# Designed miniproteins, single chains, continued (4): the designs that were tried, part 70

Each design is a single chain, and the fold is of that chain. pLDDT is the mean over its residues in the fold that is shown.

## One batch from the design tools (miniprotein)

Design m14567
Fold by ESMFold2-Fast:
Structure m14567 (fold): chain A 98 residues (1-98)
Amino acid sequence: SVDVSQKMNKLMDQFGKLSDAQVDKFGAAAVPVFEKVRAQMDASVKDTVAANVDVVKTGSSVDKRNAMVRAMQTVKANGSDDVKKKMVDAFQKILDSL
């Protein structure tokens, strides 16, 4: 929906403005959300999301930031409206807690 797409764009913009410490906190909370959305996607896309989630768990702050963006973009391009809405709602709650 237009509302979900607008919220996704706003989340991406807000994420880009986070400090490295906030990216680390956001990433830790976002991992369970990506695991849930990954379960509802095609095998090739699941592998792409999984690879980026592994970087979010173990990478530097810069690598985590880039991996988060790639994972979010992959879900935006390939996820159903239900999957996208679930990610948007969960990520907004994480942002509100930072």
Scores: mean pLDDT 80

Design m14568
Fold by ESMFold2-Fast:
Structure m14568 (fold): chain A 60 residues (1-60)
Amino acid sequence: SARRQEALEGSKNLPEERKEILREIAEKLREIGEAVDKALKLSKEEGLSFREALKKAMEE
């Protein structure tokens, strides 16, 4: 319902400076997650060690 959505958005209504910091943290965590997923895929498909696959994922 609209009331429940407004309450959830209200609880996430942080000061502008705090929202920017949280966005930067979320962005960095997303980049790490993408690199790990790519490394796992390369390790599985190419038979590379996870360390070698992670290095390739970060370079590509």
Scores: mean pLDDT 70

Design m14569
Fold by ESMFold2-Fast:
Structure m14569 (fold): chain A 75 residues (1-75)
Amino acid sequence: MEEVERLVEEAEEAAEAGRYAEAGRLAAEAALLLGKPNEAKYAELAGERLAAEAAGDAAKAAELLKEIEKLSKEY
């Protein structure tokens, strides 16, 4: 639990620094420790989408958004 809290805090710091892909990866690691692989995949995809938007890669951001929406419908 304490390790999960640390990973979430590190993810928040990475997001504040604009390191969205790293933030998503750290959040995914926290979700995996909680036994939530679907939430982990969502966090990783969300981080990659924000990173693509920040880089101006609209096509990649749109593709990642579709994958996120697909996961949300399967839950």
Scores: mean pLDDT 80

Design m14570
Fold by ESMFold2-Fast:
Structure m14570 (fold): chain A 69 residues (1-69)
Amino acid sequence: EEFVEELAEKAAEDLVKNKATSPADVSRILAPYAREAIERFADLPQSERDAVIARVAGRAVKLAEEKLK
């Protein structure tokens, strides 16, 4: 969980710095972080890896939205 929060914060910073305004921009910026999560949790079942990736992406977007306020 702490690792997911750390990744989400880094991803959120990149989203804000790159002024990600479209879903395509968000996807491209988040792709390296999704890959890092997959590599870190390679030993987990696919469903759990998918859940971790979704959590990182969701938290990153929410954190970026909060930083833009």
Scores: mean pLDDT 75

Design m14571
Fold by ESMFold2-Fast:
Structure m14571 (fold): chain A 60 residues (1-60)
Amino acid sequence: SSKLEKLKEEAEKLLEEMKKEITSELVDELFLILLEIYEIDPELAEKYRKEAEKILEKKE
């Protein structure tokens, strides 16, 4: 759906920004987008959530 496609683009953009710099603002924005994706496709939302978790742990 067009709504899901836009949410996917926003999530991917936020994940790329988080790879450069992790801020609470970016994490909060991503969380809100993931909640909207979860209502449509919970498996996809969990996939993005796991990717964000890996980014947060990759401070090394």
Scores: mean pLDDT 82

Design m14572
Fold by ESMFold2-Fast:
Structure m14572 (fold): chain A 55 residues (1-55)
Amino acid sequence: MDSHASAGASGAGGAGGGPEGQRAGALWIKNTGDQGGDSRESALAGGEAGLKYPA
């Protein structure tokens, strides 16, 4: 494994707050039973604002 950097580093920054974070919200809806009115979907989908990373 010599090319292990390109696989993780590129997506690691937005793994929870980027496009991947949007999918996390969808999984929360399924867990609630398709009732995501005020579920984490809205918070996770816009995870960029809720994304807490140390500056």
Scores: mean pLDDT 46

Design m14573
Fold by ESMFold2-Fast:
Structure m14573 (fold): chain A 61 residues (1-61)
Amino acid sequence: AMPSVGELLDRLIELQKRAQELNDEETLEEVSEVYQMLLEGAPLAEVAARIEEVERRVREA
């Protein structure tokens, strides 16, 4: 199912928190970029896909 804007924002907040805990500046930059995509009205499916990629990478770190 297509995620809501609120759901995507919650996921970005969790990623930001995790990246800060890891002192991972690259991931923080990616989270900021995806947040800007969401604010600029990018397709929700594209935003969700980018979040999934970042989440996958952070889980492996």
Scores: mean pLDDT 80

Design m14574
Fold by ESMFold2-Fast:
Structure m14574 (fold): chain A 56 residues (1-56)
Amino acid sequence: PEAALRREAIRLAVEFSEKVIEDLKKVTDPKEKNKILEKYSQELRKALAELRARHA
């Protein structure tokens, strides 16, 4: 159902945000921060694509 999809998406977003914040606070170099953001961006895109495919 749509409710399950929305809850899963919200949970994914929250977990993603927490991981990004945790990793970013351990890094002070802007170059490393940018690399972390790109990695998480790619992982989030893949996770969302799979989530949509399962609930499409």
Scores: mean pLDDT 77

Design m14575
Fold by ESMFold2-Fast:
Parts: structure tokens; C-alpha cells; sequence
Structure m14575 (fold): chain A 88 residues (1-88)
């Protein structure tokens, strides 16, 4: 059974994946919505990295950046990639 720390990490990962999924499924998100979702994903990834889940955190940020770039938010995507580089 998962410890409290392991359960918290699982919840953070699930939340990040959910936000990325919402971003991917949303046609024509606003720049503000894209920025807000990116900021939430960055915060969740930083918390995952603090809990020793750095590899997962980097993968989530890189996936989010790919989706943002596909949606045309290149500047937001680059900012997310810089956060991923800081965790490596």
C-alpha cells in the first residue's frame, strides 16, 4: 500500500497529466488559459522533483511544452522547457 508521501506524488502526477490532457483536447485555448495551465504544470513538476520524482517531472514538462508548441504557444512552450532543463 502507498505511503502518504508516495500517494501525494501519485496525486501530483495525476493532476499534471490531467491538465496536459485538458490542454491537448482544448481547441483554440486562449493565451491566458495556456499560460495558467503551464504555470500549474510547472508547479506540480517542481513538487514532484522535490519528492525525488525528477525524471517524471521532466517528462511531464517536456510533454506539456510539445502540446503548447502544437497549439501555437511557442513562447510559453520555451518557458516550460527551460524549467525542465533546470531540473536536469
Amino acid sequence: MLSEEELEAEVLEALARMIIGILKSTKNPSEEEAKEMAERIIELAEELAKRGRTEVAVELLEEAARVLKEKGFTEVAEKVLEEAKKLK
Scores: mean pLDDT 83

Design m14576
Fold by ESMFold2-Fast:
Structure m14576 (fold): chain A 98 residues (1-98)
Amino acid sequence: SDQWLQQGQRYLGSGNYEQAVRYFQRAISQDPDNARAWTGLGAAYYRLGQYERSRDYFQRSLSLDPDYPGAWYGLSNSYQQLGQNDVAQQYRQQGDQL
């Protein structure tokens, strides 16, 4: 729901990444097609240093909404941390074209 998504975003913004994960998971449990909640989960795991999980959640977000630049940038950042810089640059450029 919007309520759980907003709480997740607040915790993400304040650096409480584990709480952000919990609220984004609640948003996804109510609305599994909520691309913004999947993007938030990807961002939270990125900040927790869990780059493979971050990548997977950003990919899930993009499967639901390919027109959201934030998810492309998040996916790019995750691939960069995983050492795949060429792939990361391609995904960043994809976000820039939206």
Scores: mean pLDDT 91

Design m14577
Fold by ESMFold2-Fast:
Structure m14577 (fold): chain A 69 residues (1-69)
Amino acid sequence: MKEVAREVAAELLIIGAEIDARQLEKQGKTEAAEKVLELVKEAREALKKGDVDKAIELAREAEEIAKAA
């Protein structure tokens, strides 16, 4: 159950960051949106490789950038 719980957390964080990126694009904050989407892409690749911890780390970085924008 630990791995499943962390994987679900990673997926939810990635989805949240994608939503934040779309909102930034709508606000004309294109540079911040691009940075968030780049981290989302890296987080999805990490998750695909089974590196759940890295995926969570990258998704959290994306959220921090979105909040700072």
Scores: mean pLDDT 82

Design m14578
Fold by ESMFold2-Fast:
Structure m14578 (fold): chain A 59 residues (1-59)
Amino acid sequence: MDESIEEAAEAIKKDPERVLEILERYPEEVKKDALKIGIRAAEKVGDEETKRKLEELLK
């Protein structure tokens, strides 16, 4: 996994709610890619709740 996933993992550990708010407000063009990175990061840190919320935003 690359640097982007590690940065996202640190952000989720620090403040998962803030990460969710930021990703929800992303433009459609970049939102899917950002959400996929966030999902992988949440999976890596074992934050199942944040992972599910990110998957919901991907819809």
Scores: mean pLDDT 77

Design m14579
Fold by ESMFold2-Fast:
Structure m14579 (fold): chain A 66 residues (1-66)
Amino acid sequence: GAENAGGGAGLGAGEARRLGDEEGYKKGVEYAKKGKELDTEEGGRAGAEAAGDEEGGERARLAARG
């Protein structure tokens, strides 16, 4: 969901940092912050798709090692 988009990116940032991936960490933080700014009913969802983008979501997924 929209409220979860920023959280997912933040989680990915944390995991990237844990793995020593500075680039992934910074990118995840950026997407989490942007997602939070757009955290509204319509804007949050559109923003999650734009701000969370495939890269942010992929980073979180890869960092979680699912």
Scores: mean pLDDT 50

Design m14580
Fold by ESMFold2-Fast:
Structure m14580 (fold): chain A 60 residues (1-60)
Amino acid sequence: ADEAVEEVAKLAGVPAELVRLALENAIEAGATPEQIAAAVTAEVPEVPAELVRAAYEGLR
């Protein structure tokens, strides 16, 4: 699961910790997969919704 977050962060050019934290915060807040993508992109605009979805699926 950690690998997907690392790959997405590398593709977006941001630290993996930022992507992971944004994903975890959105999931903890009870966001749906669509809302998670929007929330992470708002926090880390370098990561498009498509990559956020891939990272989320990798965490499952």
Scores: mean pLDDT 73

Design m14581
Fold by ESMFold2-Fast:
Structure m14581 (fold): chain A 61 residues (1-61)
Amino acid sequence: SLMDEAEALLAEWRRARLAGDEERAREVQKRLFALMSRMSVEEFEAVVARLAEVQAEVDAA
């Protein structure tokens, strides 16, 4: 499902950010945003909330 794909991309983005791999993080982020453009409003909002949570965790690290 699109949500499962988004969660996989979020996990990869988190790993890339924590590893300091800025190029990979940017590539994964582009793929995530492309996927989100194909989602329903409800799915999009759920992923935005998840992205904010992951971003906060990475920024706190």
Scores: mean pLDDT 83

Design m14582
Fold by ESMFold2-Fast:
Order: sequence, then structure tokens, then C-alpha cells
Structure m14582 (fold): chain A 87 residues (1-87)
Amino acid sequence: MKEELLERARELLEEAERLLKEGKYKEAAEKAIEALMELLRAAEDKELILRAIGAILRAIGLMLEGKYREAAEYAIEAARELLEELE
């Protein structure tokens, strides 16, 4: 189960990075947030759980402000860092 969540997070993160390179910022942010949600489900440590929640909330906040590029860049970086810590 946990390995499946990490694989799904990796796939979502790769898709988000591709979309970001294509200038599809809103779609990139949405995929990166999905990756963060899968990482949240995989997290067992309180610190990692809080980091994932914080990253999701900040990315959503940026999306609500229409800052899609910033949301995508932030969420992708946060997801990458959390994925490295969980591997």
C-alpha cells in the first residue's frame, strides 16, 4: 500500500513537471497537489504529515489567488522534498 502511494505520487509529480514545462500552470498545480495528497497518505511521522498539510494548504491558497505558476512551482518542490524524505 505505502509503496503504491509513493509510486502514484511519483507519476503525478512527473506529470506536473511536464505540464509546468508546457506552460499549463493550473493543471500542473492540480497534479502536484494530488501528489502531495498521496504523500500525506503515505506519511507516518507527525512532522512529515504537518509538512504535507502545510504544502497542500499553501498551494491551494496560491490557486485561489490565481497564482497558478507559483502554486505549481511551490507544490512540485514540496512534493519532491517529501518524496525524497519518504523513500
Scores: mean pLDDT 86

Design m14583
Fold by ESMFold2-Fast:
Structure m14583 (fold): chain A 101 residues (1-101)
Amino acid sequence: MRGQILFYQGKYEEAVEEFEKELEEQPTNAGTWYLLGKAYFKLGKYEEAVKYLSRAVKVFSQVPSYRQLAAESLRLLSEAYKKLGKTEEAAEAQAKADALA
């Protein structure tokens, strides 16, 4: 919760610190992975964004009720891959996101 408030205030570096603390309490929380990936993307740290968004996608894609979160995570993952010049991975992530719409 605290990290998400910092994120919405545009305090992305502080948001990362709070999300990392949340992961210390719940190391496999997919929602925290998604928020951490989104914060790293806002900071221009695209390799870190890919790392956490990929983990979030694996969990969200297994649960039908998380279809929207899976699609959002895949769209952001695609954009992060584009920033890294990984065109094939970006296209695959976008196609998977479109299939969930």
Scores: mean pLDDT 84

Design m14584
Fold by ESMFold2-Fast:
Structure m14584 (fold): chain A 69 residues (1-69)
Amino acid sequence: SEKSPYYTVEDLRRMLEAARELLEKGYLESATTIAERVIKIASKNSENPEYKELEEEAKKILEEVKEKE
């Protein structure tokens, strides 16, 4: 079977920081793309509280993107 790339909690946090910076700069599409990737990865590890927190933070970024449309 094809092996999905592995992301650590630290990797996802760095991705969210990048998404937040892009959002603040007005790059809404790029911020959305990164946040959606974090949600997909974190949701598969939702039994881990750290991944659940990252998923919730990524969802908040998507909500802020919608407000800035």
Scores: mean pLDDT 80

Design m14585
Fold by ESMFold2-Fast:
Structure m14585 (fold): chain A 55 residues (1-55)
Amino acid sequence: MELTPEQLERALEGAIRLLKEGFSDEEVVQLLVAQGVPEEVAREIVEKAKEELAK
């Protein structure tokens, strides 16, 4: 599935929110995949979200 830059940005924001709510990395990846994000891209988004949370 091809994601637009806007869709990627929204997915990143969603991943940050889910991680703040206490969801695990794997749970966030699974939720993104369920929304149509490829697993490889979902894992990259979660890693970026963790970097944003670390500041």
Scores: mean pLDDT 79

Design m14586
Fold by ESMFold2-Fast:
Structure m14586 (fold): chain A 60 residues (1-60)
Amino acid sequence: SEKKKNLLKELEKELAVTRQAIADFDADPERAANPTLRAFLRFVESALEYLIEKIKKELE
């Protein structure tokens, strides 16, 4: 499905953005004091990884 292929590309872009946000967060000592925000970013990363794998399996 073309719609699933386009969704996969978008999710992969969002995963890359989320990973960069985590890296930027970890590089900033002032932001390191917010464990809740970091945990949320890690949760989003895991959710995106799960969805990407699921869609890839559906596309074969």
Scores: mean pLDDT 82

Design m14587
Fold by ESMFold2-Fast:
Structure m14587 (fold): chain A 101 residues (1-101)
Amino acid sequence: SEEKEKKIEELKKRIRELLKSVAGLALTIARLQGNEEKIEEVERLYKETEEEIENTDDVKKQIELLRKFVEKLAELKALMSAEVEDFLAELEELEKELEEL
């Protein structure tokens, strides 16, 4: 239905906005830590994830790619536990909305 298609487009927009928010915060944290290698790694992971999300129309796959990005940033200590929990909760809500379509 047209309503379902519109909701899918809104989910894709929210995923793109969340990706930018996650990357922006991780870059800020890495810069505050003063580690140039970590900054470069965050920038690389962001570009790779952005490209992978852009190259797929599968919203579930886009959510999985963004979750993997959050997890990799947590491993790099470029996201703190509280921020990781917040982003993972947002991703869980996106998955729930997708499953209800």
Scores: mean pLDDT 89

Design m14588
Fold by ESMFold2-Fast:
Structure m14588 (fold): chain A 61 residues (1-61)
Amino acid sequence: SPEQVAAYQQMKALGVPESKQVAFLTGLAAGKTPAQAAKDAGLSDAESAAVVAAVNAARAA
């Protein structure tokens, strides 16, 4: 989906470890909110804010 692509590109740009990228994307696929998926994946507050913003921007497009 466009939101998964946006999240992946943002996490890659931030240098988020692949294991956390997979955890975040799995959380989104399971129907979690972007904020909850980021929290459960163990993203930092800064990483979470950037990735959540990218997902929300993709949803608005």
Scores: mean pLDDT 84

Design m14589
Fold by ESMFold2-Fast:
Structure m14589 (fold): chain A 65 residues (1-65)
Amino acid sequence: MTETLLRVAQALREAGVPREVTSRVVGRFAELLAQGMSPEEALQRALDEAGVPKEVRERALALFR
């Protein structure tokens, strides 16, 4: 769990996503994981809700592909 959250945060920071948006995505992702969603589904949902660009979204999702 913790390792996956750190990897997602790192990927978003490397892609130049602002800290505020990164924090929101990671927090929402952790919340959805706690609700029983799969990591890929949880991350897709969190990224969509935060309005992250498609290029950044694909890079982050590549952690699970």
Scores: mean pLDDT 79

Design m14590
Fold by ESMFold2-Fast:
Structure m14590 (fold): chain A 56 residues (1-56)
Amino acid sequence: ASLSARAARSEAEAAPLVKAANEAMEKKETVEAEAGGRRFRVEYVEGAPAAVSEVA
């Protein structure tokens, strides 16, 4: 999903997810990131933007 400037008003929380997505795409691996005290899993998706899901 795309983050608009308004949706990403908490840029400090968005920055780790963006970095993890770039790293996942570069390494073609799953990368975990923490943002806003919550854990997220960023999965490499071939031919699409990286998929982001919250770790339960």
Scores: mean pLDDT 65

Design m14591
Fold by ESMFold2-Fast:
Structure m14591 (fold): chain A 74 residues (1-74)
Amino acid sequence: SAEERAEAVKDNPFAQTRAYLEAGRPEEAIEHAEKAYKAAPDNPEVMRLLADVYEKAGQTEKAEKYRELAEKAR
């Protein structure tokens, strides 16, 4: 399950986010993606992950914001 996969990587919010996305639970992935971003706010890979999560959850404006931030962090 998504919960079991996320629990297996609970010390890694980036990996937890991917586990929820692979399970088709983007809304639940948001919490973990935001934790990953707080831990590495200048990391463009984390910004891209957060943007992907927001887009799959239907939050297009937030997705666009974080994609733009990822491009500026190059």
Scores: mean pLDDT 78

Design m14592
Fold by ESMFold2-Fast:
Structure m14592 (fold): chain A 104 residues (1-104)
Amino acid sequence: MEELERLLAAADPRTRAAIEGQRKDLVEAFKELLGLSEEEAQKYADRALVDMATRRLTPEQARRIEEVLAKGVEEAIEFAKKNIDKDPVGAYLALLGARELREE
């Protein structure tokens, strides 16, 4: 995305490295947990990074993610599948929580 390229160009080296690391983690999570292709995972990862930089997570979104995670790993993954197109940040946070629940 052009917006992501502009964010990276404006960032200091440490912030840029952090954003690139986050992008890699997003792509990996979307590929492994949702079965997306490399191209689709990159598309949603780029959208999530832009949304995280330009929009604040609402209390309602945070609460919904917590409610889904309380139901377990399967529900968190299904939430991510259903919501990734409209809310890639919420999808990613649900997948991170699902991964954490599997590592308990």
Scores: mean pLDDT 75

Design m14593
Fold by ESMFold2-Fast:
Structure m14593 (fold): chain A 94 residues (1-94)
Amino acid sequence: SEALKYLGKGNEAYENGDYEKAAEYYEKAAELSEDKDWVIWENLGEAYYKLGDLEKAIEAYEKAKELASDDPELVAAIQQKIDEVKKQLQELKS
């Protein structure tokens, strides 16, 4: 799968600390998967978070949560990440 190839490239870039390249590859993977893979959206959220793009991180995590909606434990884990990022965003605006 081309989507899985780009997911793999994104993971390699993320592990190397190249969060901009990771986000680019994850965005391409999401496009190729027709936005149906929660893992791609969660990883994209994490890359945006590392870049300090907190609002984009929240949007990506919300998409991952929507796609994972049939797994209550996974939804709870993603919601915890959203809540933590929202708290950081509020602290920056205070």
Scores: mean pLDDT 87

Design m14594
Fold by ESMFold2-Fast:
Structure m14594 (fold): chain A 78 residues (1-78)
Amino acid sequence: FDAEEVYNAIKNGGLEELKPYAEELAKAAAVSVQPEGGLPRRLPDRTEPPDLAATRKMIEALRMMGYDSLADFIESRL
C-alpha cells in the first residue's frame, strides 16, 4: 500500500479514486485496529450514517499506521 500514490490519485480524481484501493485500505485498517482492541466495540460516531462511521474508522486506522497526510486528505473530502 502506497499512501502517497493514493493521495495523489484522490487529489487529482476525487474520492472515487479510493475505490481501486478500498480492499487494500480495508486490509490495512483491519490489521492496524484488530490487535489493539481485540473487539472493535467503539465506532468514532455510531450516530452518523454507517458509511460515514466506517470511513472515520478507516481514517483513524490510517493515522495509527502513520499515513497522516492521506487520512487528513480523506477527512477534508468528507
Scores: mean pLDDT 60

Design m14595
Fold by ESMFold2-Fast:
Structure m14595 (fold): chain A 96 residues (1-96)
Amino acid sequence: SLTPAQLEREVTAAMVIIGLSVLILTSEKLEDKEVGEKLRELARKAIEKVAAEDFEGAAELAEKAAELAKEAGDEESAKLFERIAELAREAAALPA
């Protein structure tokens, strides 16, 4: 049976995956197609890290994607990637 903390970790991980999935979809609408492709690759790699329970690795990839989005002028995507990185670090701090 799952403890409350383990359940919170699973819910937080699900929120990270949902957020990354939204960012993959929205990246297709970016005018800079090369930046959009790089953001999609980083988001997909971050999902793979979450699936492997490497939440710190997912956070690092989300932070890198936030920096790239900010440099490209997409402040909205950058803020969302930053929030996803925070959620991933929160999941990393919870017991497995």
Scores: mean pLDDT 82

Design m14596
Fold by ESMFold2-Fast:
Structure m14596 (fold): chain A 57 residues (1-57)
Amino acid sequence: SSNPLIEEAEELLKQKKYEEALELAESVLKVEPNHEAAIELKRKALLKLKKYEEAKK
């Protein structure tokens, strides 16, 4: 995707900043509710947040 916010959210996922990536994806979805890349990023961030909390224990 050439959307700068989506690229930033992808970079945050690579840095394991899942909450920040989720916030950016939700910001995109607030403007474009059917944005496929943002929906996928939100899904990935939520899955990683669940796994991250389990691993952090």
Scores: mean pLDDT 78

Design m14597
Fold by ESMFold2-Fast:
Structure m14597 (fold): chain A 71 residues (1-71)
Amino acid sequence: MSKEELELEVAKAMGYMEASVAVLAGKRKGKEEELKKLAEEAIEKIEKAKTAEEVNKITTEFRKKADEILE
């Protein structure tokens, strides 16, 4: 596996984990449905991403929106 492929796979794994954690946080605040929908959209984009940079941009946008919902 190339360094670029490894970085992409690690970025995807971290993105999926962050989405899952956000949904759990949302469940405790009564925002589970909103965060599940946002997470599903982010996961679909992450699956289609071809570079770690692209995944990081998707994850950053997701985090920004998730923080807005949780506030």
Scores: mean pLDDT 82

Design m14598
Fold by ESMFold2-Fast:
Structure m14598 (fold): chain A 70 residues (1-70)
Amino acid sequence: MSLEEQKKILEEIAEKALESLKKVLPEDVAREIVERALKEALEILEKGGSLEEAINKFEQTAVRLYLEAV
């Protein structure tokens, strides 16, 4: 799998996460959480990390930021 394909998968995960978070948080807050989580996940891929590590980082960051927002 190419780096571009892995980035596309993370972007799709981020879009689904945004849709879910918009149901429980204001859209601006949900978007900020997802954008920051995606940025941290993409940094894992750029440093040579696996897609699994990047997805895990996205989920951990999104949960942490969600708990800080509520």
Scores: mean pLDDT 84

Design m14599
Fold by ESMFold2-Fast:
Structure m14599 (fold): chain A 63 residues (1-63)
Amino acid sequence: MRSIVLVSDASLEEAEELAKKLKELYPDLPVTIVEAPSLEEALKLGKELMETKSNEIVIVRVV
């Protein structure tokens, strides 16, 4: 099982809009938005989430 991770510097509103669209496309997958202070931290978090091997979509927002 694999996680899907998207990294974006988008606003919270844009991330929420993307999450809604992803939930419509993949209704059997949980969609979560998380925040990271930098692209470097976002990539580290994304790698860790992929290691969990859960069927989920995570949007990592850089703030």
Scores: mean pLDDT 73

Design m14601
Fold by ESMFold2-Fast:
Structure m14601 (fold): chain A 77 residues (1-77)
Amino acid sequence: MGKKAQETADKIVELAKKSPEKAKEFIDYIIENGSVEDYLAAATAALRAALESTDPEVKKIMMEYAQKAIEKAKELK
């Protein structure tokens, strides 16, 4: 994983804890503009945020967005 992909993952986790809505917007931006590595980083970060969150709503949103990013990565193969 490149430095840029790792920075992307860290930003998603931070945003998910502070504002799940902004985390969703950032993941959507990555899905529209990113590479396969960015999609996998976004999926991994969203899954981590979901597992670490204590809020059921945040868990649901992040799990849905992790799945969306994984599916997008698969489409490019």
Scores: mean pLDDT 76

Design m14602
Fold by ESMFold2-Fast:
Structure m14602 (fold): chain A 67 residues (1-67)
Amino acid sequence: MEEVERYQRAIDLAREAVKEVEEMGASPEFVEKARRQGDEAIARFRKEQEEALSKILQDVLDKLKNL
């Protein structure tokens, strides 16, 4: 759980850094390209995380239904 929280915090910090670069006057094309590439990498990792969490949740729910 803490590892997932650290990962999400790192994602938020990375997005904040891109916003700061945008506020410093970086071109919209550069900012958009950086965000898109970052979001694509994040999406791949989040998909794997979501699948793992979905399995855990389903196992817990199945046990509760049989109680």
Scores: mean pLDDT 69

Design m14603
Fold by ESMFold2-Fast:
Parts: sequence; structure tokens; C-alpha cells
Structure m14603 (fold): chain A 68 residues (1-68)
Amino acid sequence: EEEKRKELEKKLEEKVEEFLNLPHNASEEQAKKVAELLLEVFKKEDPEAGIELLEEIIKNYEIVEKKK
């Protein structure tokens, strides 16, 4: 059980890093703050939901960028 949670936490951290590596129109500082908040909220409550949310954001980033 604890082993599975550590794996989810590691995956969440990896997804946060993936999000930070996307080309942002916002400052790097703002992107980092958003990533930190997502990590803190989901790491303690629901890391699986955090991973899913970040995957959706990353996938939809290209759609939003293309529309603009």
C-alpha cells in the first residue's frame, strides 16, 4: 500500500516536471507556482487524480495553442 503511494507520488512529480517543460506564455515563476500548488494539493489528498488532471492539461495544451 505505501509502496504504491510512493510510486503515484513519483509519477505525479514527473507529470509536474512535464508540465513545467511545456512552452508557456506565462513567466516560468508563475508556471512553477501552479505546479507547486498542484503537487501539494494532490500529493496529500489524491495523487492519482492529480496525475490524470496534469495529463489532460498537457494533452489539451496543443489544442489551446493552435486556437490562439
Scores: mean pLDDT 67

Design m14604
Fold by ESMFold2-Fast:
Structure m14604 (fold): chain A 77 residues (1-77)
Amino acid sequence: SMSENLKKIAELLFKYLNGEISLEELEEALKSLDLSEEERKIVEEMVKELKENKDDKKKSWEVIQEGGTKLTELRLS
């Protein structure tokens, strides 16, 4: 379900923020998820912005918060 996908995405993003996985590991794990095309687009944009801001922890957090909001809104729409 979309709720299950959101939980899996959130768990992976949280592991990345905690330094438990690399950005490359995050990207590969996200690619393995059975996401809708709309969820995939949001996730790919988040990964792109995280790559561009990898040394900016504040911006990385903002990217994840914005992406999480978009995924939640997609589920509600």
Scores: mean pLDDT 80

